# Designed miniproteins, single chains: the designs that were tried, part 38

Each design is a single chain, and the fold is of that chain. pLDDT is the mean over its residues in the fold that is shown.

## One batch from the design tools (miniprotein)

Design m1384
Fold by ESMFold2-Fast:
Structure m1384 (fold): chain A 99 residues (1-99)
Amino acid sequence: PRAVVTIKNATPEAASRAAMALASTPGVKRVRVETKYGVGEGEGIDGANAASRVASKAKPGDEVTLTAEADSIEAARRFAERAKLVAQKYGVDAEVKVE
């Protein structure tokens, strides 16, 4: 199971912090982060660091896409709920889909 989060209207700092917080969610095995400037992926701490670095390259108005592989559908749903809270905390717009 996986969850996809698209972050919009973010500053580089806000996108970086949101991406790192999401990548650090319990039950996430692997994270892939995509921007028009590059792609990063990894597991655990390496995944969180890659997410932060790639997201920090985004400019206001760019989209940052985070794809998280989860241990279960329940973990993917928890990631989706956390994504809404993280978006609110860092003042970013986020769209979330569970697959």
Scores: mean pLDDT 78

Design m1385
Fold by ESMFold2-Fast:
Structure m1385 (fold): chain A 79 residues (1-79)
Amino acid sequence: SNEEKAKELVKKAEEAFEKGDYEEALKLAQEAHKLAPKGSKIHLKALGIAAEASRKLGNTELALQYIEELIEEQQKVKE
């Protein structure tokens, strides 16, 4: 399923980030973001990695966009 693919992509993005491969981490997190159900734990993880990887790469505008989306999703009532 797309959610299972998103989970695998998040895992790979976390591994890439831990190794200092921020460009790979960002690409994997962006793909996970596309596939993850909106507001899911995996969607929030993908947004967090994308924000941090963007920041490490010096793309402050992209990092802020992902942080803003992450905050919006976290503020939604979990029913």
Scores: mean pLDDT 86

Design m1386
Fold by ESMFold2-Fast:
Structure m1386 (fold): chain A 74 residues (1-74)
Amino acid sequence: KKEVIQKAIDYIKSVLDDPSASDRDILTALGVVIGELKKIDPELAAEMEKIFNDKSLSVREKAEKTIELLEKAA
């Protein structure tokens, strides 16, 4: 579980650190991470889906809040 969460954090950070990454690439990365964690920790995945569906947040803010949530869960 901890290893999967850490890999998810590293993956999202790698997409955010890529200057060629679009908002679509960031959203795709978040969707993949949510799908994988839903199989392992459905409560954590539900909190990530809440961030993903928050219309008040920019795509970058969604990624940053998701990383913060995952770091607290690791």
Scores: mean pLDDT 81

Design m1387
Fold by ESMFold2-Fast:
Structure m1387 (fold): chain A 66 residues (1-66)
Amino acid sequence: MRFLVTVRGDVRSAIGLELRLIGDPRLEVERLGENTFLVTVLGDEAYAAAFEAELRADPRLEVRRV
């Protein structure tokens, strides 16, 4: 499952998210811009659903399934 994630706010918030995402071996992360990431979930559907819920719970993030 793939997600387009845009960070609202400063570059520091975007860097913090990038470091969290690249630390997870079940995620493949591609930086598309300063505040925009393409995240591919390599885990099972339960992990993907939990990950989507966590991203959508953060009001600083705009999350779109692609």
Scores: mean pLDDT 81

Design m1388
Fold by ESMFold2-Fast:
Structure m1388 (fold): chain A 60 residues (1-60)
Amino acid sequence: SVILRAASHEFGISVATLTRYRRRLLEEGVSEEEIKRELMERYGLSEAQADGLIGALRKA
């Protein structure tokens, strides 16, 4: 996915990892709040950056 590759480059997170987060968000029913919390805590993203990345995961 072009969107996942762009997000990987922007946020410094591998495409494989973003694909797993996308799967958890869209297919496994993990809440957006839980994904946002993990992205902020694990990768040091701001709330705005985490919201942007979640948006990219949904569009991918």
Scores: mean pLDDT 84

Design m1389
Fold by ESMFold2-Fast:
Structure m1389 (fold): chain A 72 residues (1-72)
Amino acid sequence: SSSLAEQGQKKIEEGLEKMKDPEKREEGEEIFKEVIEKGKKYQSTDPDFSQGMIQGVGLAKKIAEEERKAKE
């Protein structure tokens, strides 16, 4: 069975791949927003999960930006 962290990581990976595609960037942003909101909901009950989701999205956004700039 998939843990919350495992499901969150899969969503971050999905968002990252969409962010790398110029036609799917808005879909990637929506996925990242969903992950952040879920992380915020768990902030008091599972702060490690919350922080992991927030940091994971931040890193994924940075990777996607660097990949896009490298292709320009």
Scores: mean pLDDT 81

Design m1390
Fold by ESMFold2-Fast:
Structure m1390 (fold): chain A 73 residues (1-73)
Amino acid sequence: MEKVKEALELLKKAVELAKQGKFEEAHRLIQEAQKLIDEALPELSEEEKKEVLEEARKLMDETDRVGTQVVTS
């Protein structure tokens, strides 16, 4: 669970960095968080996997929405 918690915190930081216009740093944190999640997934229960993937998807979607608005606006 430590890697999962760290990954989710990195994704939250990525959202905040994207809001500040620091998209390169935000994308870097997303990549690091994805690696941590991938490493942790085999050790998680089915319910933990669902919860983690759902939360990670929400945070990544938020980062993408912020980035898309800046690029396409």
Scores: mean pLDDT 76

Design m1391
Fold by ESMFold2-Fast:
Structure m1391 (fold): chain A 74 residues (1-74)
Amino acid sequence: SIDEIIKLLEELAKHLPPKAKEELLGLIERIRQGKLSPEQLLAALEAFLTLLGSSLSPEDREIMLRIIELVREM
């Protein structure tokens, strides 16, 4: 569900550096406004995962992959 996606993104944002946190919070706001298609959201999340790369803990990476999976099910 969209509510589960938002909850997981908010949890992930707590663990990110300030710049990445601001970017992710901006994405969450666009999701809340319904301004992103599932395809646009998926592309943004995959780009964000690629950008963060090794900067994500294994646990945070798994959260991101779960979010991507949920978006694919939209």
Scores: mean pLDDT 80

Design m1392
Fold by ESMFold2-Fast:
Structure m1392 (fold): chain A 76 residues (1-76)
Amino acid sequence: WEKIIEEVRKENAKLREENDGKKVVILVSKETPEETKEKIKEIFKSLGIEPIIKEGDVPKEYVDEIIKELEKLEKS
């Protein structure tokens, strides 16, 4: 779990450093609503990046945190 979180953070950091970033890993809960998954895809699509969505046992707050960070990047 910790290793996966660290890898996701590195991908997000790379996204911020590299405007030409092509892929990012997003970890979501198996119970994550389709609307939330679609929102994640839309955000990355707007940035010209292909999202890799993986499902696992993660808390909803973690998913919300990722979305919040992505919105900050898009707002900038």
Scores: mean pLDDT 64

Design m1393
Fold by ESMFold2-Fast:
Structure m1393 (fold): chain A 69 residues (1-69)
Amino acid sequence: HMEEEIERLRKEADTLLEQLSKLGVPKEVIDELRKALDELFEEARKTGDIDKLRYALQVLKDKIEELKK
């Protein structure tokens, strides 16, 4: 079900933002990312298209890996 997928992605997004914060990303940037993700979640709920959400979460994962260097 789409709602279950969106809920799963939401929990993943929250975890990734917490990891970025712990790696020293400024609160201002975390707040901007959270707002952008909230807009993507709203869009996904309206359209049923979760591909943009998956892509955004992949970008965050890639950023975390870069910051660990």
Scores: mean pLDDT 82

Design m1394
Fold by ESMFold2-Fast:
Structure m1394 (fold): chain A 96 residues (1-96)
Amino acid sequence: QLSEEELQAIVQKHIGDIMRNLGQNPTEAEIQDVIKEFDTDGDGTISAAEFRHMMTTFMKNYKGTDEQVDEMIRIVDKDGNGQIDFEEFVTMMSAR
């Protein structure tokens, strides 16, 4: 399990890379806002509802669909328990 500082460093790097892959140049403030939405309790997991809300808002700005967000949640919530391991999600996204 990652410390809060290590998790923030990994998230900041990989969220920036994900946004650039989507054709965007995020500011450091925008990356920090995404991190705050993504890791609200600092335990290295997020609820599926929080992830859905964040990704739906993000994807709407980048012409994504609710169906694409649902499929992404399905892929990252492997246990179906409504909790997403953020480290596994980041690792999966960085593998492309």
Scores: mean pLDDT 57

Design m1395
Fold by ESMFold2-Fast:
Structure m1395 (fold): chain A 63 residues (1-63)
Amino acid sequence: SSQQQLQQYKQRLREEIRRHRDSPPEELQRVLRRQVSAASTVLSDQDVEELAQEGAREVGRAL
């Protein structure tokens, strides 16, 4: 289901940001953009927006 796919992408995003937590802010932003772009080929526009919002919060927590 779309909801399961969204949760899977959110988990992958959190894992990627955690791996890069000691990286510069520029790198964290690149990781976020890459993950959102990958998800945009599979998820609806609404789910992509939700993923981007979650990613922005995770980047903010890592900084």
Scores: mean pLDDT 82

Design m1396
Fold by ESMFold2-Fast:
Structure m1396 (fold): chain A 65 residues (1-65)
Amino acid sequence: MPSPTELRVLKLLADRGFDTGLSPREIAEALGLSQSTVSRALRRLEALGAVERLADGRYRLAREP
């Protein structure tokens, strides 16, 4: 299961579902976390296949098979 930080990131991305994704800075500002904490969470979620990184550096929920 994702960590509490990873779960908060996933919920934020799901809540903004019609956005093209959020940058690590935007996620950090929205959740009151450091960019370092958010970047680490996003890297782990990407490795798990839960989020994908877009060409402009923003992240969104991954497409499921």
Scores: mean pLDDT 75

Design m1397
Fold by ESMFold2-Fast:
Structure m1397 (fold): chain A 60 residues (1-60)
Amino acid sequence: GSEEGLKALYDEALKAVETNPEQAEEAIERLRQFAETSDNKELGEKAIEEVKKKYEELKK
């Protein structure tokens, strides 16, 4: 399945929003594009929401 790919991109996006916010938007978009092509849509949507929530939290 695409679960390992989703997890890898999710981890990259989380790292970006915390340590390199300049790259956060690009990392989130990369995760979103991969999630759209995944058969596991629910897992992808959850990963995107968690990253976006963390990004919003850090931007406050």
Scores: mean pLDDT 77

Design m1398
Fold by ESMFold2-Fast:
Structure m1398 (fold): chain A 63 residues (1-63)
Amino acid sequence: KSEALKKALEALAKATEAFRNGDYQTAADHYQKAAEHFEEAGDDSTAKVLRELAEALRELAAR
């Protein structure tokens, strides 16, 4: 689905910017949204990796 892929890439861009700024909680939230959109687009492998990354970043933010 073209719209799902577009939203996934937009969420990835926002996640990357937040990560670069050291805002790990915001980065995790955007990676989670990107994962949901990749899953909607049929890319389950990328969605799984992004969910794992989001969880790791949430744990890092809680430290």
Scores: mean pLDDT 84

Design m1399
Fold by ESMFold2-Fast:
Structure m1399 (fold): chain A 57 residues (1-57)
Amino acid sequence: DLLDIVLALFQKENNLSEEQLNELVERLRAGADPAELAREYGVPLRAVEGLRAVLER
């Protein structure tokens, strides 16, 4: 599944745990602010915005 590959790469590139990745994805789907998530999880804003765009497809 393409989504699973994207999530695995995002996790590895941003040094997130599986729990942190799952929580980030759930919060993005719930409409959380990407800038807030970027700050809280210590990931680049552009990476969070890119992930949100993939999740909208």
Scores: mean pLDDT 82

Design m1400
Fold by ESMFold2-Fast:
Structure m1400 (fold): chain A 55 residues (1-55)
Amino acid sequence: SSEEEALLLQGRILAHELYKSGLVDREEAEAIEAELRADPSKLPAAQARARQLAA
């Protein structure tokens, strides 16, 4: 579905941005991407945690 595809893409973008910003290491970024690939419904919670890390 297009909605699932959008969530998967957003999860990958989130993991890459966290890594590029230095907020997580490569291993952690890969783990986040894998987690969101397995369960895209976790994306909003992951985005909330990322916002906390960036603060």
Scores: mean pLDDT 83

Design m1402
Fold by ESMFold2-Fast:
Structure m1402 (fold): chain A 71 residues (1-71)
Amino acid sequence: STSLSPAEQARRDALAAELRRMAERAERGGLEEVLETMRRVARAVGELAGVPEEEIQERLEEALRKLEAEL
């Protein structure tokens, strides 16, 4: 089982709280707010996992291009 340090647990709790706030904002906004929320989530997850922000941005852009191609 993967064990978290107290600092890692605190970061996960903070991330969970921020994700809830972002979800609430996305419900109130249009597509632009949803995309903004997705970018912030991807960045926060990347930081938690130790993934470079540039890699997270590239993967997010690829996912958005795939979604656009399916529309």
Scores: mean pLDDT 67

Design m1403
Fold by ESMFold2-Fast:
Structure m1403 (fold): chain A 95 residues (1-95)
Amino acid sequence: SKNRVAVLVEASLTSLALYFYMLGKKELADFVLETMNEVRKLIEEGKYEEALKKLEEANKKVLEEAKKTLSEKDVKIIEKTLEEIIELMKELLKL
């Protein structure tokens, strides 16, 4: 069960990075992938609370940069996606 939720977190972050690549936002895509690698490492080490903290900090930075350069519609999609990733990570902490 934990492994399945961890895979969903990684899949969701990968999808978000691809979305940023489609929008021509390579630097944001690269940042999301780097965050994914750091979160994966923390999850593999059993550091789930640290992984959640890392995701929350990355979310704030991603939203700040997205709001500067993207449409309101794209920002809303990104915000919702980031909220869903955090909820998945919180479910992982309950298992």
Scores: mean pLDDT 85

Design m1404
Fold by ESMFold2-Fast:
Structure m1404 (fold): chain A 59 residues (1-59)
Amino acid sequence: MSFEELLEEARRLLEEARKAGLSEETLQKMEDAIEYAEKNKDKVTLLAVIHELRKVLEE
């Protein structure tokens, strides 16, 4: 996946996590990590956020 596709997926998963009722503190941390990855083009951080959000949503 391109960086832009990963960014889109991360934001989609964050929205699903918000709808699933994750705590605002957790959502803020994920949003901060996505923002950091976007500003720094940090694909590793973006992949880590996607992995964590997928894990939480599969509970």
Scores: mean pLDDT 82

Design m1405
Fold by ESMFold2-Fast:
Structure m1405 (fold): chain A 86 residues (1-86)
Amino acid sequence: SKEISDAAAKYAGHAILAVGHEVEAELVRRQAERFAAAASPEEAAEVERRLAEAERQVAELERLAEEARREAEEYKAKADALEAEA
């Protein structure tokens, strides 16, 4: 069925997007943490600014990942329901 195939494809697509956002969030976090670890005491204000910015970026990426996972779950449920009716 085209409807089942379309739902399965959207499930896969949104699942991949969720993983992408999660990986990006981890990279943002690790970059900020590496800068903080290498910084001198005189750079304390810059460390605070970069960690705060990374925290905001990570929060947005985690929100996008959760949205993508929710959409993936909805399309998986739709595909499963259509398959059960067939």
Scores: mean pLDDT 88

Design m1406
Fold by ESMFold2-Fast:
Structure m1406 (fold): chain A 83 residues (1-83)
Amino acid sequence: VDRGLELMQEGKYEEAAKLFEESIKKDPNNAEAWNNLGITYWAMGKYDKAIEYFRKAIELDPNNLEAKENLKIVLESTGREDE
């Protein structure tokens, strides 16, 4: 997770996505990894995938305030606030 976030800060989004996908492969119920994957795809401009991954994070952890806020922001920024 920490290494993935560092890659995100360096703009290495595809490498960060692969690392978060590896985390999910090891633990598919890791809501934090799904949220981080959502942030990564959002940074790449892949909004549909970002929305999908944020929704998955919220499904796994309904109290994940960060994932809920990220979903709200991406929906508002893409004109999909009614979704």
Scores: mean pLDDT 82

Design m1407
Fold by ESMFold2-Fast:
Structure m1407 (fold): chain A 75 residues (1-75)
Amino acid sequence: SELQELQQELVEAVEALKKKIPDPEEAEKALEKAEKEVLERFVPLARAASPEEHEGLVLEALREFIELLKKELEK
């Protein structure tokens, strides 16, 4: 499923970020920054959405999170 593919891609992006940033605390800060950016965008949308729209929002949030982590990897 698309959800399983995105979850696998997220795991791979997180592992790549941890390998790039040797300090675990700095790696965690980068992850928290990306997570906060996603949550600030998608939590208000989820609150306004119907239950039927929630799956689509979760998939979009995962895609955005993966994209932010990939952007950090390219720095």
Scores: mean pLDDT 82

Design m1408
Fold by ESMFold2-Fast:
Structure m1408 (fold): chain A 74 residues (1-74)
Amino acid sequence: SEIDKLEEKAKELLDEANKLGAQAKQARDKGDIETAKKLAEEYIKKIEEAGDLYREAKKLQAEAAEQAEKAKAL
């Protein structure tokens, strides 16, 4: 379903974010503050994108539930 696709894409973005977060920590631990900052910014962007997809999936789920209830009344 469309909802499942949005949730799967959000999960993929979270997995990418976790990888970026680990790389940012590794760069910071090596004293590469500029690289760590850039990777942390990319991490935040991926987290925000995943959050947007989860919110859209929840909205579609609510709309589908409303339509299903309306259909049962017919």
Scores: mean pLDDT 85

Design m1409
Fold by ESMFold2-Fast:
Formats: sequence, C-alpha cells, structure tokens
Structure m1409 (fold): chain A 75 residues (1-75)
Amino acid sequence: MADIYRDLGRYYLKQGKYEEAIKYFEKAIELDPNDARAYVDLGEAYKKMGKLEEAEKWYQKALDIYPENKRAKKL
C-alpha cells in the first residue's frame, strides 16, 4: 500500500512535478513511517527543488531508521 504512493511520487519526480512527488512521498511515510527509502526519495525531491536544507533533514531521518542506507550516506 505505501509502495504505490512511493512509486507515484517517483513517477512525478521524473516528470519534474516536485510538489506532486512530495505529496505522494508524504502519504507513503504516513502509511509506513519506518520505510527509510521513502525518506530518501523525499530528500531527493527537495534537493531537485534546490531546497538543500530540507533535503538534508529528510536524509538524516532515513539514516536514523537505517544507518547503512547508501543513498543517504553519500550526502
């Protein structure tokens, strides 16, 4: 269930629709708060918008859930 919202978020992210992507990633997190990948995807959306401080906060949340997350660790 949460996976479908994360997939929709990634779809909109690829289309450059960052606000829509964020909306769906937030829904994915609401359904599965422990899915570190959804936090990384939300961080990527903010990074693509140029909101680096927001991106860093979401990557940090992903690392708090799963410290070995390769995508967040390389920030």
Scores: mean pLDDT 78

Design m1410
Fold by ESMFold2-Fast:
Structure m1410 (fold): chain A 56 residues (1-56)
Amino acid sequence: GPLPNDKGARAMGEAARAAGGEVTGPEAARQALKSSDAAGGSTEEAGARLARLAGR
């Protein structure tokens, strides 16, 4: 089932696609998640920020 972290991760992937990244679709979401995790940031927080920016 969907977890809070899964929702943040999904929002981050959708934000990456909406922002018109080089790679779109599931691969863009995967890269965005990996980058956020590597940066040591909260995936949930990063996802929310990206979704907010891309959605505006």
Scores: mean pLDDT 56

Design m1411
Fold by ESMFold2-Fast:
Structure m1411 (fold): chain A 90 residues (1-90)
Amino acid sequence: SNLEKAKEYIKKAKEYLKKGDEEKAKEYLKKAKKYLLKEYKETTDPKKLEEIREGFDEIAELYKKLGLKKEALEAEIEAGIIDIEIGVLE
């Protein structure tokens, strides 16, 4: 699924960041974000929305470690929007 691919790409981003390969980390974060957005557009399931929110939170933290403040903020905004939607859906 899109969600499983996003989780795999977040894991790869963490691995590359740990190795000091910032370019590969950025590449995999961009891929992870793409798949989270695809799943977000296709789901109304609150449990899946929660997993997508968690994914955006992880992406935001990794962007902060990379010093990419704008991309981190964009990911935090996406997580915040999803958190509000989960609250509406109960």
Scores: mean pLDDT 87

Design m1413
Fold by ESMFold2-Fast:
Parts: sequence; structure tokens; C-alpha cells
Structure m1413 (fold): chain A 83 residues (1-83)
Amino acid sequence: AVLKLSPREQRIYEEMLRLAEEYARRAAETGDYASVSTALTREIAELTSQWENPRDAALLATGLALRAIGEALDMELERRKKE
């Protein structure tokens, strides 16, 4: 389905991206992406309480956070390679 984030939801998403960057670094250090992903999912569950439907928001936010951590991990590895 088509979904457009509101400004408030975008702020929550940006906070999730910040967390994803930290977790991406941790995943790179440990090599245990699955455990890091599980921990991040729990953190994101707290943030989703600010969405209209907490259950739907939790699932969506978890998906977005996992996608963001994947992107952040790729960026972090690229940064380490360059600097």
C-alpha cells in the first residue's frame, strides 16, 4: 500500500535512523547482525507509541528501522574504507 509519513512521523523515523547508525556500528564490530536487529526492534517499539496505531506503527517502524540499519551499515563500512 502507499504510505506517506506525516511531519511528526518523519521526526520519529529520523530518531530511528539515528539509532540505526549506532546499531550498524555495533553490528560491524560484532558481526552478529541478527542479535543487533533484535535489540533495535525492542528500542523501536518504545518510539512507536507516538504513532496513531501502536501495533501497525510498531511493525512499520521495525521494518523501516531494519531497512535503515542496512543502509547505515553499508554507509558505515564505506566510511571506514575511505576514512
Scores: mean pLDDT 64

Design m1414
Fold by ESMFold2-Fast:
Structure m1414 (fold): chain A 67 residues (1-67)
Amino acid sequence: DKLVERTRKLLEEVKKRAEEAGREDLVAEAERLLEELEKAAAENNVARITGVAIEAIGLDIDLELGL
């Protein structure tokens, strides 16, 4: 559950920063990942939760680099 909690917070922060930057594409991607995270958490699918966490980190890096 710690991974789910941390990933959710990261995605929420990325979404907020993307909104402030006017990056509609990254807002949509963060929202998609948040939805996938909640579904994976409900299923207790550890592999899927881990996959979403990796994608969330990638999205955060892309946003920081202005990609």
Scores: mean pLDDT 84

Design m1415
Fold by ESMFold2-Fast:
Order: sequence, then structure tokens, then C-alpha cells
Structure m1415 (fold): chain A 90 residues (1-90)
Amino acid sequence: MALIEAVDAAIDAAAPELIALVRELAAAGRLSPEVAAELIRLIEGGGLGVLVGLATLLSVLKSEGKDTSAVEEVLRRVAEVELAAERAAR
């Protein structure tokens, strides 16, 4: 229970940083405006839903043969936040 709550809170606390990363990737032309908007929407939704939403979006983009590198970068940062929260809870 406490671990899930810690991860949820850590993702919510990291949301401004994650949104800034998405905006930076979009400004660099690595994300389409539509994909960037969807990523920001998922991050603003918060909690563990961010991980599920990112995994789903990544799967859809891969099935369409689209470049997934920027979405994978965002997912990696969310995973780093999760891992850091897990370490802090130990």
C-alpha cells in the first residue's frame, strides 16, 4: 500500500518536469503536436495511469511504424521517478 502511494505521489510531484521534457521534445521536432498534447494530458492525469497510458501510446505508435524514441525517453523518465520513489521507501 505505502509503496503504491509513494510512487503515485512521486509521479504527481514530477509532473511539471515531465511536461517540460515533453514540451522540449516537441520544440525540437521529435514529437508531433498531437502526440505531445496526448503525453501532457496523460501526465496531468497523474498517478499510475501515466505509466499505463504511456505504454499504450508507445504500443500504438509501434504498430503504426512511427518513431517511438521520444515517447520512450518520456517513459524512461517516468520509470526513473518510480524507481527513485521505491528506493526512498526502503
Scores: mean pLDDT 77

Design m1416
Fold by ESMFold2-Fast:
Structure m1416 (fold): chain A 64 residues (1-64)
Amino acid sequence: SKYKELANKYREKAEQYMKEGKLDEAFYWRELARVYEKAYNDPSYTDEDVEAEIAAIRAAHARN
């Protein structure tokens, strides 16, 4: 599944930023990974739900 691949990729990116001491970046990528993890585990979670939650996370991090 594309969502499983994205979840794994973003989880690895978050871990790398954590090792570099970039806590805000690590948190951002971890949040994105959780959305994709939810998407591949729950068949009722639609592509529209994924895009809406990703947009909300990006908006929150753009302001904070």
Scores: mean pLDDT 83

Design m1417
Fold by ESMFold2-Fast:
Structure m1417 (fold): chain A 66 residues (1-66)
Amino acid sequence: STLEALERAVAAARAALAAGDLEMARYIAQQLHKKGEELARQGDLESAERVRAAAEELLAEVDKAE
């Protein structure tokens, strides 16, 4: 499901942040942002908002870690 995929992607991004791999964390967050836009185009606005919120939070944490 989309939510299971989101949970795994967030966990992977968190693991990358913990390891100091900011490039990987940013990459995952950017892919989530793109996925959120695609979900919005498909009319799944609720899932799109959740995915985009997670991506924005991850990107903010990557920027803060630099």
Scores: mean pLDDT 83

Design m1418
Fold by ESMFold2-Fast:
Structure m1418 (fold): chain A 65 residues (1-65)
Amino acid sequence: SLEELLEALRRKREEDRRLAQAHFDDQVAQDIARLKKLAEELIEKGDPRGRRLQELVAEIEELLG
């Protein structure tokens, strides 16, 4: 029936929203990991921006965690 089809669509939308949120959270974690790696590489190269980037990443982690 049309009602059964509408209920199935609502359940699928709720599941799709949960998957989208989980994917977004994973992407944010990956981006933070990349910035940490970049900061470490800059520090190893003696780039003065490395320590400041490390501090900013720590501030971002505190805001999100």
Scores: mean pLDDT 84

Design m1419
Fold by ESMFold2-Fast:
Structure m1419 (fold): chain A 66 residues (1-66)
Amino acid sequence: SASAAARAAAGRAHFASLSPEQQAVVREIAETLNRIGDGVNAYLAALKAGASLEEAKERGSEVAAA
């Protein structure tokens, strides 16, 4: 969406204004958040595919921990 694109552009501009050390910290946090997001997506995909709640939770946790 336009609002998501504007938020992403603002985030990139802010990131570019940071020091290299600050950028490294932001990247590490972003990597952690991306792994958590991947885990949530894996959980939802498993549920959609007909997995049990327990199986879906295990899959999501495995992906998030990777």
Scores: mean pLDDT 81

Design m1420
Fold by ESMFold2-Fast:
Structure m1420 (fold): chain A 87 residues (1-87)
Amino acid sequence: DRQLRLLETLLNLPDGRDLNPEEARQRQEAIDALINLHSEEERRALLEAARRLGIISEEEVEEILSNLTPEQQIPAILRAINEYLNS
């Protein structure tokens, strides 16, 4: 699952961590891949993967898909990952 692998990369290489150049490159590649999820089906699959990992709730999946534009959805997911790691 491509979306699951992207989320796992970001969970292992979070923002604010002291990353070496290779880790920083891998993190940026994962972010770029998330930004390039252009279809609704791909974004839904990403949100379902995040829900399965416990990063977001089922209610948050519905809120992100219903209330945010595609351009807002990826930043919201990145914030949820950061909040999950700081919990």
Scores: mean pLDDT 77

Design m1421
Fold by ESMFold2-Fast:
Structure m1421 (fold): chain A 62 residues (1-62)
Amino acid sequence: KAEKLIEEAGLSPEQKELALKAVKALEAGNFDEASRLLEELFPRLTPEQRAAVVKAIQEAVK
């Protein structure tokens, strides 16, 4: 579910890799790693892409 949101967000391959790693880190409970990845990713995204990544994060922590 979270991975599908990332796939549909229109990210570059590099941005998608970072977003997927962040989602996997959150699912594993590794919040420090997820925070680091998101801090690198977010400045490179449009507001619409950031909203999609936030939705994926919300799905990953449920």
Scores: mean pLDDT 79

